# Designs tried in a protein design run: designed miniproteins, single chains, continued (2). Part 86

Each design is a single chain, and the fold is of that chain. pLDDT is the mean over its residues in the fold that is shown.

## One batch from the design tools (miniprotein)

Design m7186
Fold by ESMFold2-Fast:
Structure m7186 (fold): chain A 57 residues (1-57)
Amino acid sequence: FMTDAEIQEFLESIEDEEIREEVRAFIEAKRAEGLQVSREELEGVRDSLELLKQKEA
């Protein structure tokens, strides 16, 4: 599970602002349910969003 500092560093590594906000919303939803997030989960969400954005071009 990721610490708050690791989560912030991960979000800052995402150059696309739209994808960054979607990943942030995912983290907030997980935290609202009392769930921890893992790097693997966040990488999966980021990669899925990046794939979807490629198709919108």
Scores: mean pLDDT 78

Design m7188
Fold by ESMFold2-Fast:
Structure m7188 (fold): chain A 81 residues (1-81)
Amino acid sequence: SAVERAVALLREAARLAEEAGALDVAATLRADADALAADPEAVLAQAAADGGISREEAARRLVESAEAALRLAEELLREAE
């Protein structure tokens, strides 16, 4: 599912951020992943309401945001090496 994909991407981004020494970024990404994993419907309903969009669009944007977080974490790790 989109939720499972987003959780996996956020957790991988948190791991890479932690390896880069960006501990605050890693903690934030891990907290976001844990919140989404614990209550995906509440997170998606809030995102849809805040954005004025459908639940399906909120799920799509959530995956896109998680993919962007992973790319940023990969860049942080490259700069830390």
Scores: mean pLDDT 85

Design m7189
Fold by ESMFold2-Fast:
Structure m7189 (fold): chain A 72 residues (1-72)
Amino acid sequence: MSREERAASLTPTEQRVYLALASAPEPLTAREIAERTGISVATATRALNRLAALGLVERERRGRSTLYRAAA
């Protein structure tokens, strides 16, 4: 139940990706997060998968695209 303990396991890149999602007014794709944070799409995707595994982000499928949002 400790979100703080989960957050303590995040790399600086994962924290940056999470903050970009939390500050966004709408769900973002991995590409949009990569563009906003200045990292590669591959790095953004890896960070998003880790954050989703920790329950810190949620994934939505919209057609071929996957959108991500900060979990409540």
Scores: mean pLDDT 77

Design m7190
Fold by ESMFold2-Fast:
Structure m7190 (fold): chain A 98 residues (1-98)
Amino acid sequence: MEEEIEKLREERRDYLARLIALQILTPSVPDIALFYAKQGKLDIAEENLAAARRAVEDAEEFIKSLPEDHPDYQLLKRNLERARKSIEEAEKLIEEKK
């Protein structure tokens, strides 16, 4: 009787935990890569850029699992686009500074 309800509660908790993690990690990791690129710390910037790309890929997979009319879809998509812009800027700065 309670088994289905408990499973749905666990799935909701996991979903919310992932949503929160993606809201934090998706913008912050690319910003860290960009920060170090601006400082000329290219080795650290490249490490954080690799991590940022993985975070963006994970976010893209998660967003693809959501319907477009989901209330969080637009927020996550916006955060993903911001992350991509930070990655592009970091890549350009690393190229310029070598």
Scores: mean pLDDT 72

Design m7191
Fold by ESMFold2-Fast:
Structure m7191 (fold): chain A 79 residues (1-79)
Amino acid sequence: MEKSRKVALAVGHQIRAIGAELEGDYKEAGESYELAGEYYAETGDLETAKKLYLKAAEYYKKAGDEKKAEEARKKAEEL
């Protein structure tokens, strides 16, 4: 049941990312969206993973972390 576990982890990180957004913690939002995207990519949901990597890039940029923003954008493009 590895796929089901990874989907649960993806959803959990996505919920954490939304909470971080509401609090204005852009660094945590970026990190949580990136982790959610990684788990969706591992389970084959590449469309959702791509959207989450792009959200991670947006929040990393808002946090001032241009390097992590570029890395997240590249992950989205490689899917």
Scores: mean pLDDT 84

Design m7192
Fold by ESMFold2-Fast:
Structure m7192 (fold): chain A 62 residues (1-62)
Amino acid sequence: MEKAEKAKEVAKELVEKYKDESKEFIENKIREAVQPIMEGLSDDEAEEVRKFIVELLEKVQG
């Protein structure tokens, strides 16, 4: 699995795992888990992952 795809899957898994927790808690867990993966990505790949995470977190509100 490509690193960008792995980061997206990790973020998605954390949202599902912590769906009953606050949005801030989920966001912090995603940041901690995904940061080491994102450091290995290009700027374009990192931006794609960030946009994915933002959209994913918006779904937590609905």
Scores: mean pLDDT 78

Design m7193
Fold by ESMFold2-Fast:
Structure m7193 (fold): chain A 57 residues (1-57)
Amino acid sequence: KYYDEAVRLLGQQRLEEAVEAFRKAIEEDPTNQKARDGLAFALRLLGREEEAERVRA
């Protein structure tokens, strides 16, 4: 599942890959708040603050 993959990638500090996996997790289940939280967190770690703020837009 994309969410489990994204969490694993985030733990490995593979931040760009984690962002892509979290985006796919949200595409599979748009109600997955944990995936949205994880996406925003990974984007902030990458310095992509504006994108992180828009995750819920």
Scores: mean pLDDT 80

Design m7194
Fold by ESMFold2-Fast:
Structure m7194 (fold): chain A 74 residues (1-74)
Amino acid sequence: GAEATPSDTAAEIAAALGVAVENGDIEGARRAGEAIAARAAAGDEEGKELAELLVFVAETTGDPVIKAAAEAAA
């Protein structure tokens, strides 16, 4: 399935998050956020940038699926 894991690339995690948003999959979005947080914690600069972008998009759109990912990534 289209599901993010910490071993995926930042681009793969972003793609999985996009699929979760399209499907209204809050749990899939949360897992993508967790994968982003894990990559950021490991020193991945792209993971840190994705976490910051998710917070911004969640605040701007108010989308509960994106908000779930942003909260998991924080």
Scores: mean pLDDT 76

Design m7195
Fold by ESMFold2-Fast:
Formats: structure tokens, C-alpha cells, sequence
Structure m7195 (fold): chain A 60 residues (1-60)
């Protein structure tokens, strides 16, 4: 593939930061959930952290 899984993760992290800068917590949580989905195959612990953060943003 032209983009590695690592590049996909970096792209989602950038979109997450952009959503936070726009104070769009709903969109930021969506990107975190997508990150967690990719990370669960690579790093399950980081995936769990991303899921917890998404839950936190949704509860604010």
C-alpha cells in the first residue's frame, strides 16, 4: 500500500488535533475511535488509551 499503517495513524492524529483546535469534541472523539481501531492490531494498550480518551471527550 502507498500509505503504511503508521502513516494512517499519523494522519488521524493530525485530524484529531485539528478537531480539538476547532473545539469539535464530537469529531475529535470519532478520530480517536478510528485510531483505536487501527491500533488494536498493532498496540492494544495504546488502543485502549485512545478509547478511554474518546469516552472522556464524549462525556464532557
Amino acid sequence: MAMSKEEQIQELQKKFQEALENNDLETAAEYLRKLAELLKEIDPEKAKQAEKLAEHLESV
Scores: mean pLDDT 79

Design m7196
Fold by ESMFold2-Fast:
Structure m7196 (fold): chain A 68 residues (1-68)
Amino acid sequence: SLEQLQAELDRARAELARLGEEITQVVKDYKEGKISKEEADKRIAELNRRLGEVQARYAELQAQLDSL
């Protein structure tokens, strides 16, 4: 339904925002010397993997909405 599609888009948008904030925090922690470069690179790689998955899902949901 349209309501379900909008709810899924809202969840995807919230997840994208959260992942962006987590990436920003990892960069900040690295610059402040709280984590090693190896740990920062590992965390950023995992967050970017998740970000790519959510971006792809968001694009598919948006295409579905636009086709209505």
Scores: mean pLDDT 88

Design m7197
Fold by ESMFold2-Fast:
Structure m7197 (fold): chain A 69 residues (1-69)
Amino acid sequence: MPVLLTPLQARVARVLAIHGPLSSREIAELLGVSQSTATRALRDLEAKGVVTSTRRGSTTYYSVSGGNE
């Protein structure tokens, strides 16, 4: 499947690349969108393999592929 990013998905990826792992709530606040909108974008990015999720206690954090390597 082609890796196509919407403007929102591209902003999410940039924010994660700059700030490191973030929750859907933190991304929603930074981008001025609802948590539902941020969560949907993150799920789409995870399905495309662009981001990964890591669970820390009760909170899920997301990070982009292509860290410091």
Scores: mean pLDDT 76

Design m7198
Fold by ESMFold2-Fast:
Structure m7198 (fold): chain A 58 residues (1-58)
Amino acid sequence: MTDEEAAREAVEAIREALRSGVMTPEQADRYQQATDRLSPEGAARLREEVGRLVAEAR
């Protein structure tokens, strides 16, 4: 899995959680697995994107 694919998986898990208002254990596991495969730079970019998505959902 590339950094781009891992980041997309993590973002999709967060989007699913935001749509439902809760994060399921399966979504949390997908997010964790995806972030574990990211480079430090990819992880930093993902944190920025997740923060943006959370702010938009509020």
Scores: mean pLDDT 75

Design m7199
Fold by ESMFold2-Fast:
Structure m7199 (fold): chain A 132 residues (1-132)
Amino acid sequence: VLIEEARMAVELGNYYFKQGKYEEAIKYYERAIELLDKAEETEEVKELKARAYTNLGLALFKQGKYEEAIKKYKEALEIDPESAWAWNNLGLVYFKQGKLEEAKEYFEKALAINPNYERARANLARVQAALA
């Protein structure tokens, strides 16, 4: 029940995110995390929680809340350090802040995990051009 309610909350958050309703999306992602914190820590719970934190971070990033987005991406990476998506998104926030060396490191992390990640490769090339 608890995991199913959390999954529904993530799906509702995704629905509002696709509509550009980031404030509503955030509330549903936070609700999913609250539900998952009460659940037994299985691999399914860990996977869903990491996804919820990454989606929460992305919604915060869309609102220009860069420091809050960084915190949520780092929470996701504590749970799933092999998330190329979370590493790439963390790099994008640092790039937006002009922290080019840190952005480069995070895009390189994403590519080390998924060498076929075209978006991370394009982002890395952009940072390397900015550093030259």
Scores: mean pLDDT 90

Design m7200
Fold by ESMFold2-Fast:
Structure m7200 (fold): chain A 82 residues (1-82)
Amino acid sequence: MVETRTLVVRQFDPAAGTEVTITLTFDADDRLLGIDVSGDSPELANAGLQAAVAAIRAGQDLEAVAAAARAAMEATAAAQRA
């Protein structure tokens, strides 16, 4: 069996009325194996995914990757509420 780590980041989009879920799957060496995105908010999905990928490319740990994705999605959702 392949040992994997999964990060799940969720954010509700009040403008679209849907929850966006980004699931990132990593191997034991914290290498990205897969990305799954669900929900009908392309702005939230794109913001979270771009932040996560940027953090991974910068060599940040999985906690920092999840925090970056969450912060970007929260900021985008807040902007849509204003």
Scores: mean pLDDT 78

Design m7201
Fold by ESMFold2-Fast:
Structure m7201 (fold): chain A 85 residues (1-85)
Amino acid sequence: GEIIKEAEEVIEEAKFLIGLLEDKKELLPKEFYDELMKLLEEAIALAKEAIELAKQGKYEEAKELVERAKELIEEAKKKAEEYSS
C-alpha cells in the first residue's frame, strides 16, 4: 500500500474516534477519557510524522511510524470495547 495513504487513513480514523469520545466526555470517567484521548492524539502525531518522512523518501522509518500509529488505534478500540462490556 501507499504509506502516505495509510497514514492519512489512520489520521481520519483517529479523528472520527476523537469526535465520538468528545460526544461522550461527560458520561465517561475522566481518567478513561484522558487515556483514550492520549492514545488517539499520539496516533495522529505519529501518522503526521510518517507523512513528512515519506515525503523525504524515508519510507522505512515512515512505515514503522504508521504501524505504531495503527497499534495505538487498536489499543484505544480494545479499551473502549472492554469498557462497554
Scores: mean pLDDT 85

Design m7202
Fold by ESMFold2-Fast:
Structure m7202 (fold): chain A 78 residues (1-78)
Amino acid sequence: SRERLKEEIDRMLAEARQILTEAAKNKDSLTEEQILEYLRRAVEAGHIGAAVLLSLYKNYNIPLEEVKEDIVRLAESL
Protein backbone atom coordinates (compact mmCIF):
# COMPACT_ATOMS: atom_id res chain seq x y z
CA SER A 1 0.00 0.00 0.00
CA ARG A 2 1.02 3.66 -0.45
CA GLU A 3 0.92 4.19 3.33
CA ARG A 4 3.43 1.37 3.96
CA LEU A 5 5.74 2.75 1.25
CA LYS A 6 5.62 6.24 2.82
CA GLU A 7 6.36 4.76 6.27
CA GLU A 8 9.34 2.81 4.89
CA ILE A 9 10.76 5.89 3.09
CA ASP A 10 10.35 8.04 6.23
CA ARG A 11 12.01 5.32 8.34
CA MET A 12 14.97 5.07 5.93
CA LEU A 13 15.42 8.86 5.81
CA ALA A 14 15.30 9.10 9.62
CA GLU A 15 17.81 6.23 9.91
CA ALA A 16 20.21 7.85 7.41
CA ARG A 17 19.90 11.21 9.21
CA GLN A 18 20.70 9.61 12.58
CA ILE A 19 23.72 7.73 11.17
CA LEU A 20 25.22 10.79 9.44
CA THR A 21 24.51 13.14 12.36
CA GLU A 22 26.30 10.77 14.77
CA ALA A 23 29.28 10.48 12.38
CA ALA A 24 29.44 14.28 11.90
CA LYS A 25 29.32 14.90 15.69
CA ASN A 26 32.18 12.46 16.36
CA LYS A 27 34.19 12.77 13.11
CA ASP A 28 37.45 13.90 14.76
CA SER A 29 37.45 11.02 17.31
CA LEU A 30 36.51 8.25 14.82
CA THR A 31 39.05 6.06 13.00
CA GLU A 32 39.07 5.81 9.19
CA GLU A 33 37.40 2.38 9.39
CA GLN A 34 34.67 3.71 11.71
CA ILE A 35 33.97 6.65 9.37
CA LEU A 36 33.71 4.30 6.38
CA GLU A 37 31.40 2.01 8.39
CA TYR A 38 29.08 4.95 9.14
CA LEU A 39 29.02 5.75 5.41
CA ARG A 40 28.24 2.10 4.53
CA ARG A 41 25.36 2.10 7.04
CA ALA A 42 23.96 5.32 5.53
CA VAL A 43 24.22 3.75 2.05
CA GLU A 44 22.31 0.67 3.33
CA ALA A 45 19.63 3.08 4.62
CA GLY A 46 19.32 4.41 1.04
CA HIS A 47 21.30 7.65 1.28
CA ILE A 48 22.45 8.55 -2.27
CA GLY A 49 24.87 11.27 -1.11
CA ALA A 50 26.65 8.81 1.20
CA ALA A 51 26.99 6.34 -1.72
CA VAL A 52 28.56 9.06 -3.91
CA LEU A 53 30.94 10.11 -1.11
CA LEU A 54 32.02 6.50 -0.43
CA SER A 55 32.66 6.02 -4.18
CA LEU A 56 34.74 9.24 -4.34
CA TYR A 57 36.87 8.03 -1.44
CA LYS A 58 37.39 4.48 -2.80
CA ASN A 59 37.76 5.22 -6.54
CA TYR A 60 39.15 8.80 -6.69
CA ASN A 61 41.24 8.83 -3.50
CA ILE A 62 39.89 12.06 -2.02
CA PRO A 63 41.47 12.80 1.40
CA LEU A 64 39.82 11.50 4.59
CA GLU A 65 39.58 15.09 5.90
CA GLU A 66 37.46 15.98 2.84
CA VAL A 67 35.24 12.95 3.58
CA LYS A 68 34.76 14.24 7.15
CA GLU A 69 33.78 17.71 5.88
CA ASP A 70 31.33 16.20 3.38
CA ILE A 71 29.72 14.03 6.10
CA VAL A 72 28.97 17.27 8.02
CA ARG A 73 27.44 18.80 4.87
CA LEU A 74 25.31 15.68 4.23
CA ALA A 75 24.10 15.63 7.85
CA GLU A 76 23.16 19.35 7.63
CA SER A 77 21.23 18.78 4.35
CA LEU A 78 18.99 16.09 5.91
Scores: mean pLDDT 80

Design m7203
Fold by ESMFold2-Fast:
Structure m7203 (fold): chain A 74 residues (1-74)
Amino acid sequence: SAKAEELVREGAKAYAEGDLEKAAELFEEAAKLTKDPKKLAYIYYQLSVVYRELGDEKKAKEAEEKAKEAWKEA
């Protein structure tokens, strides 16, 4: 989806600018619009990085597990 790819770019930009909460929101929204397992694995991996930087280890681990499961379907 073009919208999901746009949200991924916006999320990456927010992360680069240090807006971690906005980055997490944008990647969560991108994940909801993404059906492709490889793209979904990438989005969840990025979410795990963002949540780890936010200090939310529980959400980081949940995102890491979702990335791993999506990658198995790829």
Scores: mean pLDDT 87

Design m7204
Fold by ESMFold2-Fast:
Structure m7204 (fold): chain A 56 residues (1-56)
Amino acid sequence: SSMEEELERLLERARPVLLAHRGDRTLRAVAIHDLSEAFPELRERIEARVEEILAE
């Protein structure tokens, strides 16, 4: 869906910041919260995708 495509674009833009701060639980929580406010129906996907990015 276009919402899933939009989310993936935002996650790619956030990727370098997330990886640079992968140990920062507060930054992780804020990123998940902010994305979940924009895409509330995709919260579980957002949490899974952020964890996938941080596992790289």
Scores: mean pLDDT 83

Design m7205
Fold by ESMFold2-Fast:
Structure m7205 (fold): chain A 56 residues (1-56)
Amino acid sequence: MSDAELEALARRFGLSVSSVRAMVAALRSGDPVLIAVARHDAPELTAALAALLARE
């Protein structure tokens, strides 16, 4: 996933790029607790990030 894609998602969801990067790190960790927290806090963003990571 590119920095440009992270910036586009941050702009789309009204979040900072650092917040989006933190969610990407949580999804890449495979930790079910961190993934559950990300899904609770930003379900649409988490789904979009998971779809993008699945294409990598």
Scores: mean pLDDT 78

Design m7206
Fold by ESMFold2-Fast:
Structure m7206 (fold): chain A 65 residues (1-65)
Amino acid sequence: MKYKITFTYSDGSQRTKVLTIEEAIEEIEKVKETDPKATVALYDPRSKTTLGMGLDEAIEYLRKL
């Protein structure tokens, strides 16, 4: 299953990606190295909800899916 993820960077710019769980974790870890103040909004197609969270919180959430 793929997840729609919107990154909001510390400069206010946004980028949306559609990623698998593994790809999402890798991308968030890379963003954490370059912009540790960035946040993500994760759309879960199973629950049809959008969850806003910090980078570490997002990694933990995805690992539990």
Scores: mean pLDDT 80

Design m7207
Fold by ESMFold2-Fast:
Structure m7207 (fold): chain A 58 residues (1-58)
Amino acid sequence: DLAAKIGRAARLLREEPELSLREIAYRVGFKSQSTFTRTFTKAVGVSPAEYRARLAAA
């Protein structure tokens, strides 16, 4: 389920700031960081890097 993968990725971005975007991509079941970034951005409206940056700035 794609929505569940994106939900888990968003949680890891919030709760595990030490994890690289590549590690998060693989942990939630993507074969590459680029596919993860494209899919997350389409679903959420911002890139995983931008999502993490906004959490740090808030």
Scores: mean pLDDT 82

Design m7208
Fold by ESMFold2-Fast:
Parts: sequence; structure tokens; C-alpha cells
Structure m7208 (fold): chain A 89 residues (1-89)
Amino acid sequence: SELEELSKKLEELAKLAEEAAKLAEEKDPELAEALREVAREAREMAKDPQKAVDEAMSLGYSREEAIELLLKSVEAATKQVEELIKELE
């Protein structure tokens, strides 16, 4: 299902953000804190992906457009965190 896919991608983002936070901890504690916040928010959204879809729909998107937008946003965020991990290693 689309919501299951979104939830799985959000859990993946949360795990990567936690990994990036651990790598940043000694050099940049403010960045580590921000990454832990990203992980917390992603994990919370993964528990109720319908809430995120409803919020996007309130901005005028259809259900299909909202899901596509959220999936693309999570994929973009995941790529940014992956690139950050490579820079921190």
C-alpha cells in the first residue's frame, strides 16, 4: 500500500538520520541534535502517515498528489542525509 511504502521510507530516513547524528556528535553537537530531531519527526510520521497526507491535502493537493509529494520529499531528505554521512565519514 502507498501508506505502508511511505511509512517504510520514513523509518529508513529516521535510521539514517540517527547514524548521521552519531557521526556528527563529537565535531558538531548542534548538527547532531538537529539530525536527532529529524529522526524523531520521521519516526513519528511513520506511525501515522495518514496525518501527513491529510495535512498536504489541506493545502489543495489531491490524495494521489499528496502521497507522491511526500514520497519524493522523504526520498530527497534521505539522499541529503546519505550524502552528509559520506562527508562525516
Scores: mean pLDDT 87

Design m7209
Fold by ESMFold2-Fast:
Structure m7209 (fold): chain A 85 residues (1-85)
Amino acid sequence: MKEIEEKIEEEKKKILELAKELNAELEELDVELTAVLNVAKKEFTEELEKRYEELLKERIERAGLDPASVEEVRASFEKLVEKLK
């Protein structure tokens, strides 16, 4: 778990550096979602998939979106991850 958290923090740093290069400001939750998704794709761990789903649900609730929008929001973050590669 600690090793995975370290990988997530490294991905967050990479995302923030890319955001600075693009003069883009990202919300903290969006940075964490993108970092967790990237690490989950590489490590294929159930714990990271669960964490991603929990963060995605929290993001949707905070934005006041319909829970049925989970699939659309997930697809949007997957596209963001592909752009950051």
Scores: mean pLDDT 66

Design m7210
Fold by ESMFold2-Fast:
Order: sequence, then C-alpha cells, then structure tokens
Structure m7210 (fold): chain A 110 residues (1-110)
Amino acid sequence: AAEEARELGEKAAEAAAAGDAEAAKEAAEEAARLAEESGDAEAARAAAEGALEAAEAALRAGDAEGAKAAAEAALRAAKVLLKIESADVTYAIGLILRAIGLQLDAELLA
C-alpha cells in the first residue's frame, strides 16, 4: 500500500507538471483511495504529499480544475493520517492546512 501510494503520488506530480490534468487527477485520487482503504500511515503520508505536489504543479500550469481535484485528494489522504494513532498529528494538520490553501488558490485562479 505505501509503495503503491508513493508511486501514484509521484505519477500525479509528474503528470501535473507535464500538463496532463486527467492523468494527474486519476493518480492523485487513486493514491488517496489506497490510503483510505489501507489505513496505513505511510500510504496516507505519501498520497497526501504527492497530491499536494500535483496541486502546486497544476496551479503553476494554470489548471484550476486539476489543482482543486489534487488538493481534495491531498485533504482526503491527510485526514486518514490524522486518524492514525501512531502518526505525527502536527504534520497531518500541516498537510490539511496546505491542501485547504491550495483549494482556495485554485478557486481564485478559476
């Protein structure tokens, strides 16, 4: 789960940087789904980090819809991390705040 989530997060960031909004969205959403299904802290962290990178890349590319979708996926993954007792709660909160900020930036770009 953690390795797959990391690979999907990396694919999402790369696709967003390349301007492939659909591939970035699909990879970010699948990574978030794996985090939700597994309840694994490493998978949740990897999914959230990858989706945040995808959202930032989409914003730089001027893709408001892709940025919003990736930020939503990051928020979903970060919420999974927040629920895990062994996870760094402060780090999880930081990821949630970044995801919310990127969603707002995407709405302002649109």
Scores: mean pLDDT 77

Design m7211
Fold by ESMFold2-Fast:
Formats: structure tokens, sequence, C-alpha cells
Structure m7211 (fold): chain A 79 residues (1-79)
């Protein structure tokens, strides 16, 4: 189902974020923690949107999580 697909994609993004986070240097750790906290908040909102049947909102929230992952990757490149 589309709900299951969105949940799996969000989980995969969080797993990739954790892998990237391990490679961020200490200079950028505070900023990286801030990005992870935002991603967790978006994930909670995404799960609520799925529960409410608002799949359009869930897709928008998923895109925001993907953008945070790209920001984390940029922090890794700066270290």
Amino acid sequence: SKKEELEKKAEEILKEMMKVFKEIDEEHLLEAIGLLLRAIGLHIELLRAIEEGDLEKAEELLKEMEEILEELKKLKEKG
C-alpha cells in the first residue's frame, strides 16, 4: 500500500542519516544534531499524516526529510 511505501521510505532516510552522522567531524556535530532533531520531528508528523489519510502531506514531509539528509551529506563533505 502507499502508506507502507511512505513508512519504508522514511525509515530508509533515517537509517541513511545515521550512517552519514557517524562520518561527521566534531566541529559540525552540533549542527548535525539539530538536523537530526528536525528529521525526527518531521518523521512524527509524517506518521500522523499517514494515520489521518493525508498522503499528500506525508509525501511533502518525506521530501523535507530528504532535504535534511542532503544537508547532512554537505556537512560530511565540509569535514
Scores: mean pLDDT 85

Design m7212
Fold by ESMFold2-Fast:
Structure m7212 (fold): chain A 60 residues (1-60)
Amino acid sequence: SLDELVEEAKKVLDEITQKMKEEIQAARAAGRTSFTASDEIKELMKKFVELWKKIEEALK
């Protein structure tokens, strides 16, 4: 359902935010001053895009 897709999209977005926060903190603890999104974050972003497409389809 649309509501289920929206809730899943929200959860994925929360996971991306939390993972970014953790990776930034870990990089800073290691003395790094630049960041590149991990493959895990990139895969979560792809999942969000696919959920967005499904939400658009469900609105038709």
Scores: mean pLDDT 80

Design m7213
Fold by ESMFold2-Fast:
Structure m7213 (fold): chain A 66 residues (1-66)
Amino acid sequence: HMDELEKEIRENVDKILASGDKEKAIEATRALFLSIAARVARDFGDEETAQRLLEYALELSKKALE
């Protein structure tokens, strides 16, 4: 579930980085920062916040792929 969200975010970011598009790659860093924040929330036991942050990171990564 959350691991699947992290995997999809990583796959989307990897595709953006492989594209060579500098501006999209920089924008994709926002998705990476949100995924880091989600991991911190999860480490503190706040799984609900972690899930919401990962879902938002996924949406940002999808938009950057456009």
Scores: mean pLDDT 82

Design m7214
Fold by ESMFold2-Fast:
Structure m7214 (fold): chain A 87 residues (1-87)
Amino acid sequence: MEEAEKALREALARARELLRETVERVGAETFEAAGRELLEEADRYAQEAAAAFAAGDGEKAIEAAEKALEKAEEAVRAALEAAEAAA
């Protein structure tokens, strides 16, 4: 579990920082308009990761955390693309 704990913690911390920086850069309205659906998917995977971690399933927790990060990165890309298109 130690490696799963570290991987989960790092993935979630990375996702949180990425989302915060993007909102600061593009503005909350643009981020919400472009990334809302992807952010909802990221939140679902983050909840799944937390549940798997609590159940002692480190492999499932890591996989879900990686998917949460992937969806967060997609939301960031969508927000940046929307900001560029509006320029």
Scores: mean pLDDT 74

Design m7215
Fold by ESMFold2-Fast:
Structure m7215 (fold): chain A 82 residues (1-82)
Amino acid sequence: MVERARELAERAVELARRAAELIVEAGKVTEEAEELARKADELFKEMVEIYRKTKDPEIEEILRETVAAIREAMAPAVEVLE
């Protein structure tokens, strides 16, 4: 399950970064950016479910790192949004 959590984390962060890029380029939240953000959220929820079932400390660490990475990826979008 750890490897699965890592794959989900990488994908969720990538989708969040792409959503942020679209928002920065458009100067607003686009439908495409919302869809990417929704998909990232779904992947993150799957990771939380894996942690809930396993209680694996390594998965907990991956979750903490993923939250930080998503926050960092979204920072430029927050700066652009009114």
Scores: mean pLDDT 81

Design m7216
Fold by ESMFold2-Fast:
Structure m7216 (fold): chain A 64 residues (1-64)
Amino acid sequence: SKYRQLAEEYEKKADEYRKEGKLDEAHFWRQLARVYRKAAENPEYTEEDLERDIEAIRRQFENN
């Protein structure tokens, strides 16, 4: 699944930022990985739900 691949890539990115001590960036990528994992595994989680959750995560990190 495309979404599962993105979730795994973003988890790796989050881990890399965490190892560098960039905890805010690590948290951002970890949250994105979680919503993509949900898109891959939950058939009731729609493309619209995914886009809404991604937008919410981005807004949260732009206000910090």
Scores: mean pLDDT 84

Design m7217
Fold by ESMFold2-Fast:
Structure m7217 (fold): chain A 87 residues (1-87)
Amino acid sequence: MKGVKDTFEEGQELFKQGKYEEAAELYKKVLEVDPMHDEAIRGLVESLIKLGKYDQGIKTLEEILSIAPLHETAKRLKEELEKLKKE
């Protein structure tokens, strides 16, 4: 049985290989177990940015913020994505 750490590390390796869609799926699995995993939130959002899926990234961050409205990482990444979408 793979733990959250193993799944996260596999996601990072896929991201480094440019496999952003596959990396995003592993980061999502980490967040299903640990919704406040800051590094997985960052990895998912960065993967979605590489795929041009800004709206999906914003929606995911809004879902996190609905559970944790003061989550600093999610707030910052949402602001960054909204800025990128407008450029």
Scores: mean pLDDT 81

Design m7218
Fold by ESMFold2-Fast:
Structure m7218 (fold): chain A 59 residues (1-59)
Amino acid sequence: GELYQAVKDYTAKNSLELSLKKGEILELLARVGDRWLVAKSLETGKVGLVPVEVVEKIK
């Protein structure tokens, strides 16, 4: 799938969101509107919503 990287630390605001550390690699699973992604952390295996503004596409 498409790979993304966290550009900064992010703390989940609810149980549907994924907390991230800067540099964490994520696989895109789905897009939710223009502001959110459903992503899987390749480091932790956790899946959740992440704001598009805290990640960048790398592949």
Scores: mean pLDDT 84

Design m7219
Fold by ESMFold2-Fast:
Structure m7219 (fold): chain A 61 residues (1-61)
Amino acid sequence: SEVQLRVLMHDLGLSEEELAELVEMARRGASAAEIKAFLASRGIELSDAQAASVLAALRAA
């Protein structure tokens, strides 16, 4: 849901543009490792389990 995505954006300190890229990555079938690598490139460091949770939230939207 959009509410879940906005909560995720707030928790991770993401911009609307970064959130849009994550949604598109998930839509293209990106792995949790790819989500983790993208967020790390933006200064957001997640565990493998956290990255998997983020991917699940993006897919549920």
Scores: mean pLDDT 78

Design m7220
Fold by ESMFold2-Fast:
Structure m7220 (fold): chain A 82 residues (1-82)
Amino acid sequence: MSGVLEGMALIYLGLAKLLLSKKEYEEAAELVKKALEIAKESGNEEAFKEMLERARELAKEAREAGEEEAAERIEEAIEEAE
């Protein structure tokens, strides 16, 4: 079944979002990076693009919360994954 790596990437993004809610910004950014790396390794271009969009939404949420450094770190992870 294609989707095991995509599922793992979604779990890491879910954990990142949970950590953002707990103000654990550094750990959240690292989990976003891992999620994007796993999604890229899956070879599923559509899943990877969806993961990039979800990561961008997390960066936006961090920026709206006033956490500019966390938003920048997530945006750097997105840039590195592309």
Scores: mean pLDDT 79

Design m7221
Fold by ESMFold2-Fast:
Structure m7221 (fold): chain A 57 residues (1-57)
Amino acid sequence: GLYQVELDAEVDVHPGDILKGSDGREYKVLASEGKTLYLDRPVKVGEKLEGHTVLSV
């Protein structure tokens, strides 16, 4: 799937990168634009991806 998330800061990530969530799950980056990431899995607001807080989904 394609799941949009907004983070609290811009992150230097590229399509194909794997991010570890505070929930213990791994998320593949499919695309990125500024603070917005498109992931292969849904994530919850308030979780952290590599230390950056998910503000909206």
Scores: mean pLDDT 81

Design m7222
Fold by ESMFold2-Fast:
Structure m7222 (fold): chain A 57 residues (1-57)
Amino acid sequence: MEKALKLGEEAVEALKNGDIKKATELAVEAGREASKEPKEVREKVAREIEAKLKAAA
């Protein structure tokens, strides 16, 4: 969980800096790490990342 969340936070930071390519790569890696977790944990991480993206917009 912690790895997936950290990668997701780094992806949000890259998006804020306008680095869409890096943000996409980090988001894919976060999704890959999250896929090792139960569905409930994956959904929680996804919601946290989505909320941060919405707040940054």
Scores: mean pLDDT 73

Design m7223
Fold by ESMFold2-Fast:
Structure m7223 (fold): chain A 61 residues (1-61)
Amino acid sequence: SKGDEVAKKVAEIAYKAAKTLSPDEAREVLTKEGGPLLQELKDAEVANKAVSAAFKAFNDA
């Protein structure tokens, strides 16, 4: 689904940022790249799932 694709992309961005950047830089990248992707989702449930996936990826980094 569109939501699963967005969740995957946001999670990949979060994981890569957490592994390669400082905490401040990672937060900036997540805000700039993740925010627009989440805005494409008009369903709050799907958006929440994407955010949860990103948060898990960030913690797993």
Scores: mean pLDDT 68

